# Ledger of designs, part 68: designed miniproteins, single chains, continued (3)

Each design is a single chain, and the fold is of that chain. pLDDT is the mean over its residues in the fold that is shown.

## One batch from the design tools (miniprotein)

Design m10249
Fold by ESMFold2-Fast:
Structure m10249 (fold): chain A 98 residues (1-98)
Amino acid sequence: PYKGIKLPEASPELNKKALEAARTGNEIELLNSGDINAKDEEGRTPLHLAAESSLEVTELLIQLGADVAAKDKEGKTPLDIAREKGREEVAELLEKAL
């Protein structure tokens, strides 16, 4: 996929890196990833994954312009995920961004 398109433009590989970086709380890898609004097989964006794992990555994604109102295949927003996981600081941050 890198052939015929210049990096750091969005690609399936870079989108997968964005999702994994958000899941693991890796800010550096996230900054070198593709589409910050990429969706996995469950319709989850990096922001959905960060909301359950990392306050710092959630803050970074919001600053980068991530869609805070995005819904996964179950109709859940990142805020819904944060509330379900008891991530109070993340939930407050997402509420302020809405």
Scores: mean pLDDT 73

Design m10250
Fold by ESMFold2-Fast:
Structure m10250 (fold): chain A 83 residues (1-83)
Amino acid sequence: AALTPLSPEEAMRSTDINAVDAFGRTALHRAAEYGDAEGVRILLAQGADVNAVDLEGRTPLDLAREAGHEEVVRILLEAGARE
């Protein structure tokens, strides 16, 4: 739907589910960093952006790999994270 401007609902959802901290990290980044596989699944079910990047250009997948959380890496790849 490239002809439709961003709706208030989508803008609010982006702010809520993809809201960023001072480092540009979303809730999905933090769940991936901590190895919270259940939290990652819940956030993805709510429409979290699997390819969101922080201020350093890191994705949730990058943080999960750096921390060695293989289960979270698998979940993110299944959700469409690009490796």
Scores: mean pLDDT 72

Design m10251
Fold by ESMFold2-Fast:
Structure m10251 (fold): chain A 59 residues (1-59)
Amino acid sequence: GIEILEKQIEVDDTAENWTSLGKVYYDEGDYKKALEYYEKALELDPNHEEAKKNLEEVK
């Protein structure tokens, strides 16, 4: 769930975890939060393919 991903980010702040959180919010229809989390993932790893693709889908 979201709580598990948020807890994991506190310990391991990775582009993969931020991208996963963004996907959860996208599936729930919260595109604003999805966008913010995908942008955070790309801030940590600008070459993260999954975050790039999902960010383009939200925009």
Scores: mean pLDDT 75

Design m10252
Fold by ESMFold2-Fast:
Structure m10252 (fold): chain A 87 residues (1-87)
Amino acid sequence: MEELLKKGEELYREGQELFKQEKYEEAIKKYREAIELFEKALGKDHPKVALALANLADAYFLLDDYESAQKVGSEAQERLDKYWKSE
C-alpha cells in the first residue's frame, strides 16, 4: 500500500515537472501511471486521483485535445463528487 502510494507520488511529481517543461505528451504518460497507482492504493474516488485526473485534463488542453480534456476533467469532478457524497 505505502510503496504503491510513494511510487504514484514520484510519478505524479515527474509529470508535473514535465508539464512545467511543456512536455505535455510525456506528462500525460506519467499522470496516467500515477493515477493507476493512486487508484490501487487509495481507491478510485480519492481526491488524489481526482487531482491527477484534473492535471491530465490540463495537459490535454495544452495539446489542443479539447475533447479529451473535457472528458477527463468531467471524470475528475464526478469522482470527487462521489467521494464527498459517500461521507
Scores: mean pLDDT 85

Design m10253
Fold by ESMFold2-Fast:
Structure m10253 (fold): chain A 65 residues (1-65)
Amino acid sequence: MLTEEQIEAIAKLLKERLGLSEDQVEYVKEVLAEQGLSRSTINEIAEKLGVKEKDITEAVVEALE
């Protein structure tokens, strides 16, 4: 289970790297809070945002370091 601080860190990195809108940032936070981190969740976010799974995975790794 991700902490609120971890979810915020992931969402901020994705916003900075991918130029996400406020609505897209909120979507990422909601999905991570409800579903946690999994390959399925990363794929869902990537598809919804129109980005590569790699971009999300790299942001997650950096945010949790």
Scores: mean pLDDT 82

Design m10254
Fold by ESMFold2-Fast:
Structure m10254 (fold): chain A 152 residues (1-152)
Amino acid sequence: SLKEKAEQLIKKGREAYKKKEYEKAADYFEKAGKLYESLGDLEKAAQAYLQAGYAYLEAGEYERAADSFEKAGKLYESLGDLVLAAVSYGLAGQLYAQVGSPRAADSYLKAGRLYFSAGRYEQAVVWYELALALDPKNEEARANLEEARAKL
């Protein structure tokens, strides 16, 4: 079944990761994530993309790691897991910033908004400050930063 294939891909990814075959591990985890999405198992899809992100990070594939963390963030957000979504977007933003991608500021802003929505105002402040440092004209980040600081 497709479910058994996805489970086997996760197992192969973990085995490759243990052997430090990080790009191969990431490919297995990404394929598993796509299969879990097709099955509607969004929680396992998010977890698989998170594992792919860490494997790409170990491989030094920073933009691919960021893309995988962003996919995990979108799925956690759709599941209502605001904190795991925020963590995933934050990781994506840091890696996008590392490679000079214009996607970094938006990923930081998404992380800040999700922490704010979760009532984690100290963490929201950090991510809004990072977003505003990359995009100083972002009025939403500035306004939300001021509101988050007022709650501390």
Scores: mean pLDDT 92

Design m10255
Fold by ESMFold2-Fast:
Structure m10255 (fold): chain A 159 residues (1-159)
Amino acid sequence: LVAELAALEKDPERVRALELLFLAHGIWTVLRLHEGKKAGRDPVEVVKEVLEEMAELLRSLGLPSLADLILSIDPETFAKLLEAMLENPELAKVLAEILGEGTGLLGRLQAAYYEGIYLGIQILQGDEAARERALAVLRELRARLPELAPWVAELEARI
């Protein structure tokens, strides 16, 4: 992890591509959780799948230590946190702000992820400006990480 993050910090284009991936995955998490709840699924099982999907994306990008960090997240605690953000969207925004004030790459990736959760909630509320912003993020992500184009197209079809 530390050596992987310190290697990434030397490549601003790779850092930007990962911030966009974490933001897009924050949107994905909210949409998947909303669909899962409509289907009567356990939120903890949906959260576990979303963490596994993120870890597979990170491994495909050659980031195994960051993938293993994602899989160390407790799905039950994280499902409760996501439910609290769905009830109070300002919580996701405040977490993005607090983590974005952090000087390290990990804080920036976490901030981008919670910003993605906030945008995903606004999309579910019918905010067209949040939708257009999400589609702009996905276009930039696809241009930077063309290997993720199938996953990006699946997320675009849900927005």
Scores: mean pLDDT 94

Design m10256
Fold by ESMFold2-Fast:
Structure m10256 (fold): chain A 94 residues (1-94)
Amino acid sequence: SQEELNQELLDAAAGGDLGRVEELLAQGADVNAKDAEGRTPLHLAAENGHLEVVRLLLEHGADPTAKDNEGRTPLDLARENGHERVAALLEEAL
């Protein structure tokens, strides 16, 4: 189902599983799906420092301006967690 595809994408992005992210996007997972906290795959990849997953999500139309339920963007989460290379990539996407 779409809901299952979206949840698997959120989990794969959080875990940095690049190959699984590619497969799920190809199967029609929503690149801008939101979890219960309003976090997108891009938020979760950025929070955990998964640079190549962040790059892939942006290439597939992930919204770098999306805010979670606490008003944080993916860039905010990358900065808060000290992921400098991810933060630089997200700044260039804005």
Scores: mean pLDDT 93

Design m10257
Fold by ESMFold2-Fast:
Structure m10257 (fold): chain A 59 residues (1-59)
Amino acid sequence: GELYRATQVVPRTGPEDLELRPGEVVELLEEVDDNWWLARSLVTGRVGRVPKSALEPLA
């Protein structure tokens, strides 16, 4: 899938949410809605929802 980087701290606010630190790389799995994506952390291997606004493309 496409790779993205966290630009900010993403706290885990729910059981299905992915926790991220700035600079962590994730793989996009699915676009859930306009604000939330399903992604896999390449650091932890965990899958969860992340806010789209917290991610930038790994160019």
Scores: mean pLDDT 81

Design m10258
Fold by ESMFold2-Fast:
Structure m10258 (fold): chain A 65 residues (1-65)
Amino acid sequence: LRVGDLVEAVRDFEARTPFELSLKKGERLVVLDVAPDGEEVVARSLATGRVGVVPVDALRVVGRV
């Protein structure tokens, strides 16, 4: 994943901390930042406008903005 990627949640994800973003399968997000380990990203939900940390393994790239 790269900053500016349009991604889609491939599964539901439940936030465990206030910094994480809960996802529903099929939700679309824009990647804002990528963690140094490549395992997590900071993304903004297109449905809710909320920003938070999500795991890369819950996401699939579907385009770019």
Scores: mean pLDDT 82

Design m10259
Fold by ESMFold2-Fast:
Structure m10259 (fold): chain A 109 residues (1-109)
Amino acid sequence: GADVNARLTSGPYLGWTPLHLAAREGDLARVRELLAQGADVNAQDDKFGSTPLHLAARAGHLEVVEVLLAAGADPTAKDIYGFTPLDLAKMHGHDEVAALLEAAIAAAA
């Protein structure tokens, strides 16, 4: 099978894993499959330091955010700009995702 943790080595998505792509696209079934295959839920890309959770939160994919958090995604992880997934959800007007991330951060404290 394909390497579940394979990383893109060129272009604008440098360091993206299959889980980054599935999270950005909101492909819930693919996210679940990749996590079941041992995908690194906290993998950071090489350009922005973004995790799959950053990408799902920015895109407003609520159910993907729920699944990533259940799999141990760090809701406090910062990209190279200092933005958390919560910051990206708020910046892009995804209120339900922001509320879920605020609850996850409070539970982790």
Scores: mean pLDDT 84

Design m10260
Fold by ESMFold2-Fast:
Structure m10260 (fold): chain A 79 residues (1-79)
Amino acid sequence: AADADGVTELHRAALEGDLEKVKELLANGADVNAVTSATGKITVDSLVGTPLYLAQLAGHEEIVKLLLENGANPDVRIP
């Protein structure tokens, strides 16, 4: 489920490096291109962007590859 600002479990798993959780969420139909809301960008500790962006930011190469294999858009711009 998504939080009020659009943060999903997939965003958190991608940032945390939980490869098994990412696999499970994608198998259950998680939106690989989910984008957090504009409201999130205002706070210092907010998770802003796509699961792919957060995995790239955290340096989780295996999760980046898995997300790209599942149709993640590498060209997403975050405002």
Scores: mean pLDDT 67

Design m10261
Fold by ESMFold2-Fast:
Structure m10261 (fold): chain A 63 residues (1-63)
Amino acid sequence: MAPILARATKDQPVDTPSVLPLKKGELVLVLKEYSDGNVLAKSLTTGRTGLVGSNLLEYLGEV
């Protein structure tokens, strides 16, 4: 499956090392979806990867 482009709907501060910090409006690539509603994503702004709640993301489409 091609990576999915998504946008953060709100700010997400870092509370653990595995969580991806996001700013509202930031674009990410969704790399993997987990059954518990978590997503492994890569920030297009910082190039970092980490976990994001899928409910935080607006999915825009495959790239």
Scores: mean pLDDT 76

Design m10262
Fold by ESMFold2-Fast:
Structure m10262 (fold): chain A 59 residues (1-59)
Amino acid sequence: LGLTDREKAIAYLVVQGYSQREIGERMGISPSTVSRHVRRILEKTGAKSRREAGRLALK
């Protein structure tokens, strides 16, 4: 899928049900930065939702 290590970590946390705020706290980045990474994951995976993007990223 060409995901970076950071994108894979974010995808994992999204699948686990963490919010953008919680992911930002865990990774030491802002919720806005998490949102940008989620958008990149959606673009790279072709997914239509955050949940789907996380599942596709973990294949």
Scores: mean pLDDT 78

Design m10263
Fold by ESMFold2-Fast:
Structure m10263 (fold): chain A 86 residues (1-86)
Amino acid sequence: NVLKEMFKLFDKNGDGVITAQELKEVLESLGYTPTDQQVLDWIKKFDKDGDGVLDFDEFVRFMNDPENKDLRIRLESKLQYERRVK
C-alpha cells in the first residue's frame, strides 16, 4: 500500500487529512519551492468536500494526476529509502 505509506508521510499529526501546510512542507523537503497560492490551488483542484484539506481519496486522485508524475516518483524514492533505513 504505497499510497497509504505516502499519505502517512504527509499526515504528520495523524488526523487523516493533509493540510496546505503539511503539503508545502513535504514539497519543500523534496526540493520544490511552491508558493502558498500554488499549494492552495492544488488542494482546491482535488478537494471535493470544500474543507480546504485532502482526505485519502482526494490524495489518491492528486497522486494519479499526470501533472504530478515527477512528484510521485520523488515521493516513492523517499518512502523506499526511509523504509530501508528505519
Scores: mean pLDDT 74

Design m10264
Fold by ESMFold2-Fast:
Structure m10264 (fold): chain A 108 residues (1-108)
Amino acid sequence: DLAPGEDVNARIPLDPLGLTRLHLAAAAGDLELVRELLERGADVNAKDTLGRTPLHLAAEAGHLEIVRLLLEAGADVTAKDIEGRTPLDLAREAGHEEIAALLEEAAA
């Protein structure tokens, strides 16, 4: 649970990837925590040290409902990681066809 007064956009201390709580919640499939963090003004487009956004992590992990929430919150579907990969590229590589179709529609 996010503590009162905690900075929603703070980087995780001692984390070499520079993840925010929104990155972790998106990767873990924690739908309610993603919703809480977005309601508290979390940066939907925050990038880790690899250039990955929460949308990249949700798409790779196969969390369809989190992908929908992040898109509704204004997630940038065109964001590229340090290897030039978009969330769509990661969904395709992971075999998440429904997420890939949703991201293609959002990019059009």
Scores: mean pLDDT 83

Design m10265
Fold by ESMFold2-Fast:
Structure m10265 (fold): chain A 64 residues (1-64)
Amino acid sequence: SKEERRERLIEAAIKIIDEKGYTSVTTDNIAKAAGVSKGYLYSHFPSKHALILEAELRRNEERR
């Protein structure tokens, strides 16, 4: 579903941030890790910054 692919993008971003830090977060690396195209990523998030903010929000919710 669209929800599942959006979730994979967020999870991929969280993993990259945790393993390599914010400076290593690129839309190319996130899309590749999530198994989607860059075009698909941009259909859900207007920018890398927006995706990072969503990833941080999801991470805080998942820690429960």
Scores: mean pLDDT 77

Design m10266
Fold by ESMFold2-Fast:
Parts: sequence; structure tokens; C-alpha cells
Structure m10266 (fold): chain A 100 residues (1-100)
Amino acid sequence: MKTATLKGKATLPDGKEVEVTLKITYGELPDGTYKVIKYGSGKVKVYKINKDGSLEEIKDVFSNVEVLVDGKELPEGYTATVTFEYKDGKLTLLSAELTG
């Protein structure tokens, strides 16, 4: 398995800018664009974004998915959405968004 760390910026509902860190441990990952949705104090889901914009949930590829805000666990009541591209063994963070 491989581990990658991606960092980006997101704006909180109160207008504060924060650093969002995505840490993933993954096996064989197909090239594509992916969306991670992390619920504060709860579930994480990973989706592949299809050519038509639809989402396909990815199972059994990720052994760990962690989203941190300013180095801390995502606060309860918040949802983090991180979009990244995987191509030729490289991960690129495309966007990070926080809602609460």
C-alpha cells in the first residue's frame, strides 16, 4: 500500500481560511478524479467522478482516509469535501470545502 498527504485551503462558514490536509493509504488506484466526503465525528466516503459528472462510490481501495483541519481532527458538525486527481502515480488536490 501507498500513503499520500495532500494539503489545500478552505474557507469556514465564518469566513476564516484554514488548511485542509488529506492523508490516504491506498492500494491500486485507477487514474481519475476522486471526491472524499468526511463527516465530523463520523463516516468517510470516497467517490470516483465519472465523465458525465456522476459519482461512483469506491470500496476496498482505501485502508485509511483521514481529513485534518489545521492539523486537528475534523470538528463535529462539519463536513469536509476534498476533490483530487490521480494520474500516473501522482495525486493533485483540486479543491477543499468545509460546510457546517
Scores: mean pLDDT 80

Design m10267
Fold by ESMFold2-Fast:
Structure m10267 (fold): chain A 64 residues (1-64)
Amino acid sequence: FEPGDIVRALKDFPALTPRDLSFKKGDLLLVLKVVNENFVLAKNLKTGEVGYVPKSYLEVVGRA
């Protein structure tokens, strides 16, 4: 994962904390920052919301 990656959600994620991004399976997200080994900061391209996302829920499908 790199900043500028377009990623697809592999499953629904309800957000576990107020800083997490919620999303639905199939949503496209823009990676803004790689936070650590397990999380990215991303923007949901459908809602415009920004938050933390577990990498294990995502697949890279392109680059912006």
Scores: mean pLDDT 79

Design m10268
Fold by ESMFold2-Fast:
Structure m10268 (fold): chain A 160 residues (1-160)
Amino acid sequence: FEELVAALSSPDPAVRLAALERLLELARKGDEEIRAIIKAGAVPLIVRLVRESTDTRVRLEALQALLELARGSVENRRALIKAGAVPALVEALTDTDTRVRLEAVQALLELLNSEDAQEFAEALRKAGAEEKLRELTTDTDPGVKIEAEIALRQFESLKK
């Protein structure tokens, strides 16, 4: 894991992509692998790749990696929130690439349908997700528009 985590900091985007793809494969094997990836310090580096990478494929794979890590346990999801995954997802909603925006909306929807959805809804509100989702209902891509409308409805359903 430490070698893969170090590769996320490579100046070569191909090396970063290969590391993300391997971490994604490992995360899909189960909760033990997800815990090992988080313990090795991968989450802050993946968050950085979502926010700062100039390579669209790196940003997309990093979002997919965060989503897979979120599938583990409540503890794993709380570690993602603590490492800044929620602000990174909200920023990805305004990405220049349609695929990244669509993946970000879908990731938010999955989190809003989890057993700890209310905790995620609160973190998303604090990060400005509602405003950005409303902007996406006027997006140029029909798929992004539809998913954003669904996400807003789901988000509203979690208000008390």
Scores: mean pLDDT 81

Design m10269
Fold by ESMFold2-Fast:
Structure m10269 (fold): chain A 62 residues (1-62)
Amino acid sequence: MVLLARALYDYEARSPEDLSFKKGDLLEVDESDIVDDFWVRARSLETGKVGLVPRIYIEILS
């Protein structure tokens, strides 16, 4: 299931797999990735880009 999340902090991607975002940006995250890893796969609702984000940088809203 895809969950809605909000960025708690700015993050600048350090690799091509990472997603850059700004504090307050809305993201969609996959629920299965949240359970298994400290990194989650997310999609930016601002840019439509998909990438890995540190879980501690986001807040799940749904």
Scores: mean pLDDT 76

Design m10270
Fold by ESMFold2-Fast:
Structure m10270 (fold): chain A 62 residues (1-62)
Amino acid sequence: VKVGDIVEALKDYVAKTPEELSFKKGEKLKILKVIDDVWWEAKSLETGKTGKFPASYVKKVE
């Protein structure tokens, strides 16, 4: 993935810190930054909130 890509949540995620983004399964997120192999930062297209999350929780939309 790269900045600007849209990804879809495969399952719900609950933020454990203020820097993390909570989302629900099926929610679409726009990638803002690829931090490392485990953590990405995105903006929720549903809520407008931004934060980091585990990359394994999402898939790239076609």
Scores: mean pLDDT 81

Design m10271
Fold by ESMFold2-Fast:
Structure m10271 (fold): chain A 68 residues (1-68)
Amino acid sequence: MLSIEEEVARAARALGYDLDREQVLALTQALLGLLSQREAAERLGWSPATLSRMIREVRAHLRTQRPK
């Protein structure tokens, strides 16, 4: 119920991705380094390249909203 998961969900939605709660959780854990990109991709049924792209896009969006 913390803001990080909400922020990731909002960023993904703003970028045009519809993710369920499980996908948001796995993406958030990968973004924070709590889960390897390989493990997260396997759990989500995505390729590591697709996950890497999503992480890059979400980071770019979050950086735009967070000043410095």
Scores: mean pLDDT 74

Design m10272
Fold by ESMFold2-Fast:
Structure m10272 (fold): chain A 60 residues (1-60)
Amino acid sequence: TNEELFGRFDKDGDGVITKEELKTYLTSLGLNPTDEEVERMIKVVDKDGDGVVDFDEFLA
């Protein structure tokens, strides 16, 4: 499930994912996004632009 997969990337259990983890997640879904596409997705939900996103916000 999405929650199970997210848990594998979230090493600290703090409910956020990095750009690298998001790219890996999307690739596991068969999407093959570019680094630029992943960065744009992060920027949509990442209010501070630090390259991390809350997974719940991403799913909303």
Scores: mean pLDDT 62

Design m10273
Fold by ESMFold2-Fast:
Structure m10273 (fold): chain A 74 residues (1-74)
Amino acid sequence: SIIDDSPIDDRNQAMAQAHQIPVQTIQDYNIAMSTGNVDSAQSALNGIQQSIQQQGVITDVMNDWIDQLNNIIS
């Protein structure tokens, strides 16, 4: 495929759909990571965290996912 179809992108899309995180925020994160733009990736991750906070329901799976994204950026 001429489009990046990484397992991480697939998981990020699934998590966004399950937790009502805006698709654009996930796409911004995936693009920033694929292009090595750490500042943009961090901004997108902040948006994901804000969306999760607004829902008021945080699961261990969601916390693990956010930790994984932070570790990739760091």
Scores: mean pLDDT 67

Design m10274
Fold by ESMFold2-Fast:
Structure m10274 (fold): chain A 63 residues (1-63)
Amino acid sequence: GPYKLAEALEDYEAKKEYELSFKKGEKLEILGDIDENWWLVKSLTTGKIGVVPKDKIKLLSEE
């Protein structure tokens, strides 16, 4: 199945409980496309799942 790897471009602090906080350089797995502005992701560092802003994330690969 499709696997998308991404990396955080900067630190982000969650503003809602369903959002994921992350640090610059953190590796993320893209689980779903919520809308034009938000990804559903899993942190490969912490294993936590949440939504993150697309403009702070860089896609690295797709499988």
Scores: mean pLDDT 80

Design m10275
Fold by ESMFold2-Fast:
Structure m10275 (fold): chain A 156 residues (1-156)
Amino acid sequence: GPVTEVVLPGPPPGEELSEEEKEERREEILEAARDPSVTTLNLSGNQAVDDELVAELAEILKTNKSLKTLNLSGNSETLSNKSVAALAEALKVNKTLETLNLSYNTGITDAGVNQLIPALKVNKSLKTLYLVGNNVSQATIDQLKAANPNLKIYTK
């Protein structure tokens, strides 16, 4: 059958999710992340995606054997370096995730992506990391490339 992609979009521009709607969306996201038929989870531009949810997703990723692509792009109002720290711990043990997209999250800075360095030294499954439109310096990108020379890193 076709590769299973789950796309859980944010609300229309100018609209905010209520706290009840955020909780419902968080449950949908976590259910999708636990589903072994789901190979792509696209959470771009999603108001329900915050550091707390990414920490829960990172715990799921430690044991998940099916997810190939996680797209967290465009969550700049709610994602910070705390999300990167949680994902770094997951990447130390996860052997199936191939693509991680963290683009357009301006709260992700050098301090956060430096936390990926120990994970990238040991992780052999991640093939592509997107960091387009983040507050990350070329010096930090060079450190990530040195940690895993086989990883394709996009910054533009």
Scores: mean pLDDT 88

Design m10276
Fold by ESMFold2-Fast:
Structure m10276 (fold): chain A 62 residues (1-62)
Amino acid sequence: SNLKIYRALKDFTAKNENELSFKKGDLLELLEEVDPVWWHGRSLKTGKEGLVPKNYVEEIVE
């Protein structure tokens, strides 16, 4: 199992309780694809989980 770390490209404000709010530059762990647009993710800053719009983040390659 590979941990995939993503960086937020822009701010996102959750529209409901299932979505995860984040700020540009925040680091996120993407856990599972829900659909082509939305992934289940976790904020590395807060530990909170929720739906993340995939086009708002980019994968960090070490």
Scores: mean pLDDT 83

Design m10277
Fold by ESMFold2-Fast:
Structure m10277 (fold): chain A 60 residues (1-60)
Amino acid sequence: GPVIARALADQPKVAPWMAGLKKGELVEILRRVDSDWWLVRSLATGETGYVGAGLLEVVA
């Protein structure tokens, strides 16, 4: 099934390749590209983009 994570902090969208997140938002992890950046999809908006892996807590 999908791997779900929760944002531990806000991430502003400061580049077009990034996903903007608010603390507490749920995302689906699409790809763990490296130890620093993961490709995610927002469950609220459907937006896809990269998020700092250290900002995510896997919950499902």
Scores: mean pLDDT 84

Design m10278
Fold by ESMFold2-Fast:
Structure m10278 (fold): chain A 94 residues (1-94)
Amino acid sequence: MTPLHEAARRGDLEEVRRLLAEGADVNAQDELGLTPLHLAARYGHLEVVRLLLENGADVNAQDIYGYTPLHYARIAGHEEIVELLLKNGADENA
């Protein structure tokens, strides 16, 4: 995991903003293929999801199992994040 993965998982909005300003790869994948967007979506961090999408996060990024950020938001029951991802081009059939 990168520092951006950890900040996104924790919902640390200011650290996410700082790391992106310093040139962190918004679409970096960990050993499971998870991006920061997957983690923010899974853990319910709506404003971190917004910031990542504004900085070019791939809304349809797939982990090693083919799961997208939308899959994790739906499983976790984060309805506002589901709607935000769909508005940003998430594929419901992916």
Scores: mean pLDDT 90

Design m10279
Fold by ESMFold2-Fast:
Structure m10279 (fold): chain A 87 residues (1-87)
Amino acid sequence: MTPLHEAARNGDVDEVLLLLAEGADVNAKDEDGRTPLHLAAENGHLDVVRILLANGADVSAKDKDGLTPLDLARKNGHEEVVKLLEE
């Protein structure tokens, strides 16, 4: 898990912006094949999802279970994140 994964999971907008400015890989995968976008979507952090998408996050990335960020947002009932990822 990278610092960007932790910031995205926690919804820490300021840390996400700082790490991306420092050259963090927006599409880095953790031990479960999850990107920062997967973790932000799973936890319903709409502002972080928007920032990651603006920085080239791959909406089609699949984790070890074959789930996309959209699948995780739907599974956890984060309707505003679902709507954003369907656009």
Scores: mean pLDDT 89

Design m10280
Fold by ESMFold2-Fast:
Structure m10280 (fold): chain A 58 residues (1-58)
Amino acid sequence: GKVVVAVADYPPRSPEDLALQKGEKVEVLEELDEDWWLVRSLSTGLTGKVPKSYLEEA
């Protein structure tokens, strides 16, 4: 799938959220809505929701 990179650290705010570290690469699994994407971390293999504003094309 599409690979993007975290531009900032994102602490999880709900149980469905994925924590991000700046510079972490994630694979986009699904665009849930206009603001939130379901992604999988390439470093941890964990999946969760993140705000798309925290991601930039790798």
Scores: mean pLDDT 82

Design m10281
Fold by ESMFold2-Fast:
Structure m10281 (fold): chain A 60 residues (1-60)
Amino acid sequence: GPKLAEALYDYSSSDPRVLNIKKGEKLLILEEVDETSVLAKSLETGKEGLILKSYIKILS
């Protein structure tokens, strides 16, 4: 099933495919896209987008 994760850093992008995040934000990992990127959903905003794996910590 989807994995719980936490954002390690603030990140904002004008690219609509990219998930904007704030440090400490709780995320649900929906899919692993490639070796460096995942598709995630913010549990706080409900928005979905791509983020770098290095910007998140997997919780479970």
Scores: mean pLDDT 85

Design m10282
Fold by ESMFold2-Fast:
Structure m10282 (fold): chain A 96 residues (1-96)
Amino acid sequence: EQDEEGRTELHYLALEKDVDKLLAKFEEIIAEGKLSLFEVQDNEGNTALHIIARVLDVNDALAILQKLLDLGVPESVFTIKDNEGKTVMDILQEKK
């Protein structure tokens, strides 16, 4: 499931910057009960949500994160730190 960079398909999907594709895939994963996929960190400590926070517009990223919370993704997923010690919310705050 992870490649040589430690990345899953979700990491690469986040890099595509396609909000509609991301939401559709996330809803599929949540419906299948595969919530652990949101916790997978690449070799830089990034979850797919860290990549979303880094590459998407702040408003688009926040909308996706709120949708995930509404769908039952645990808040603990959002507290995971990358290798720089940054959470998803820390990255979003730095983009202001």
Scores: mean pLDDT 80

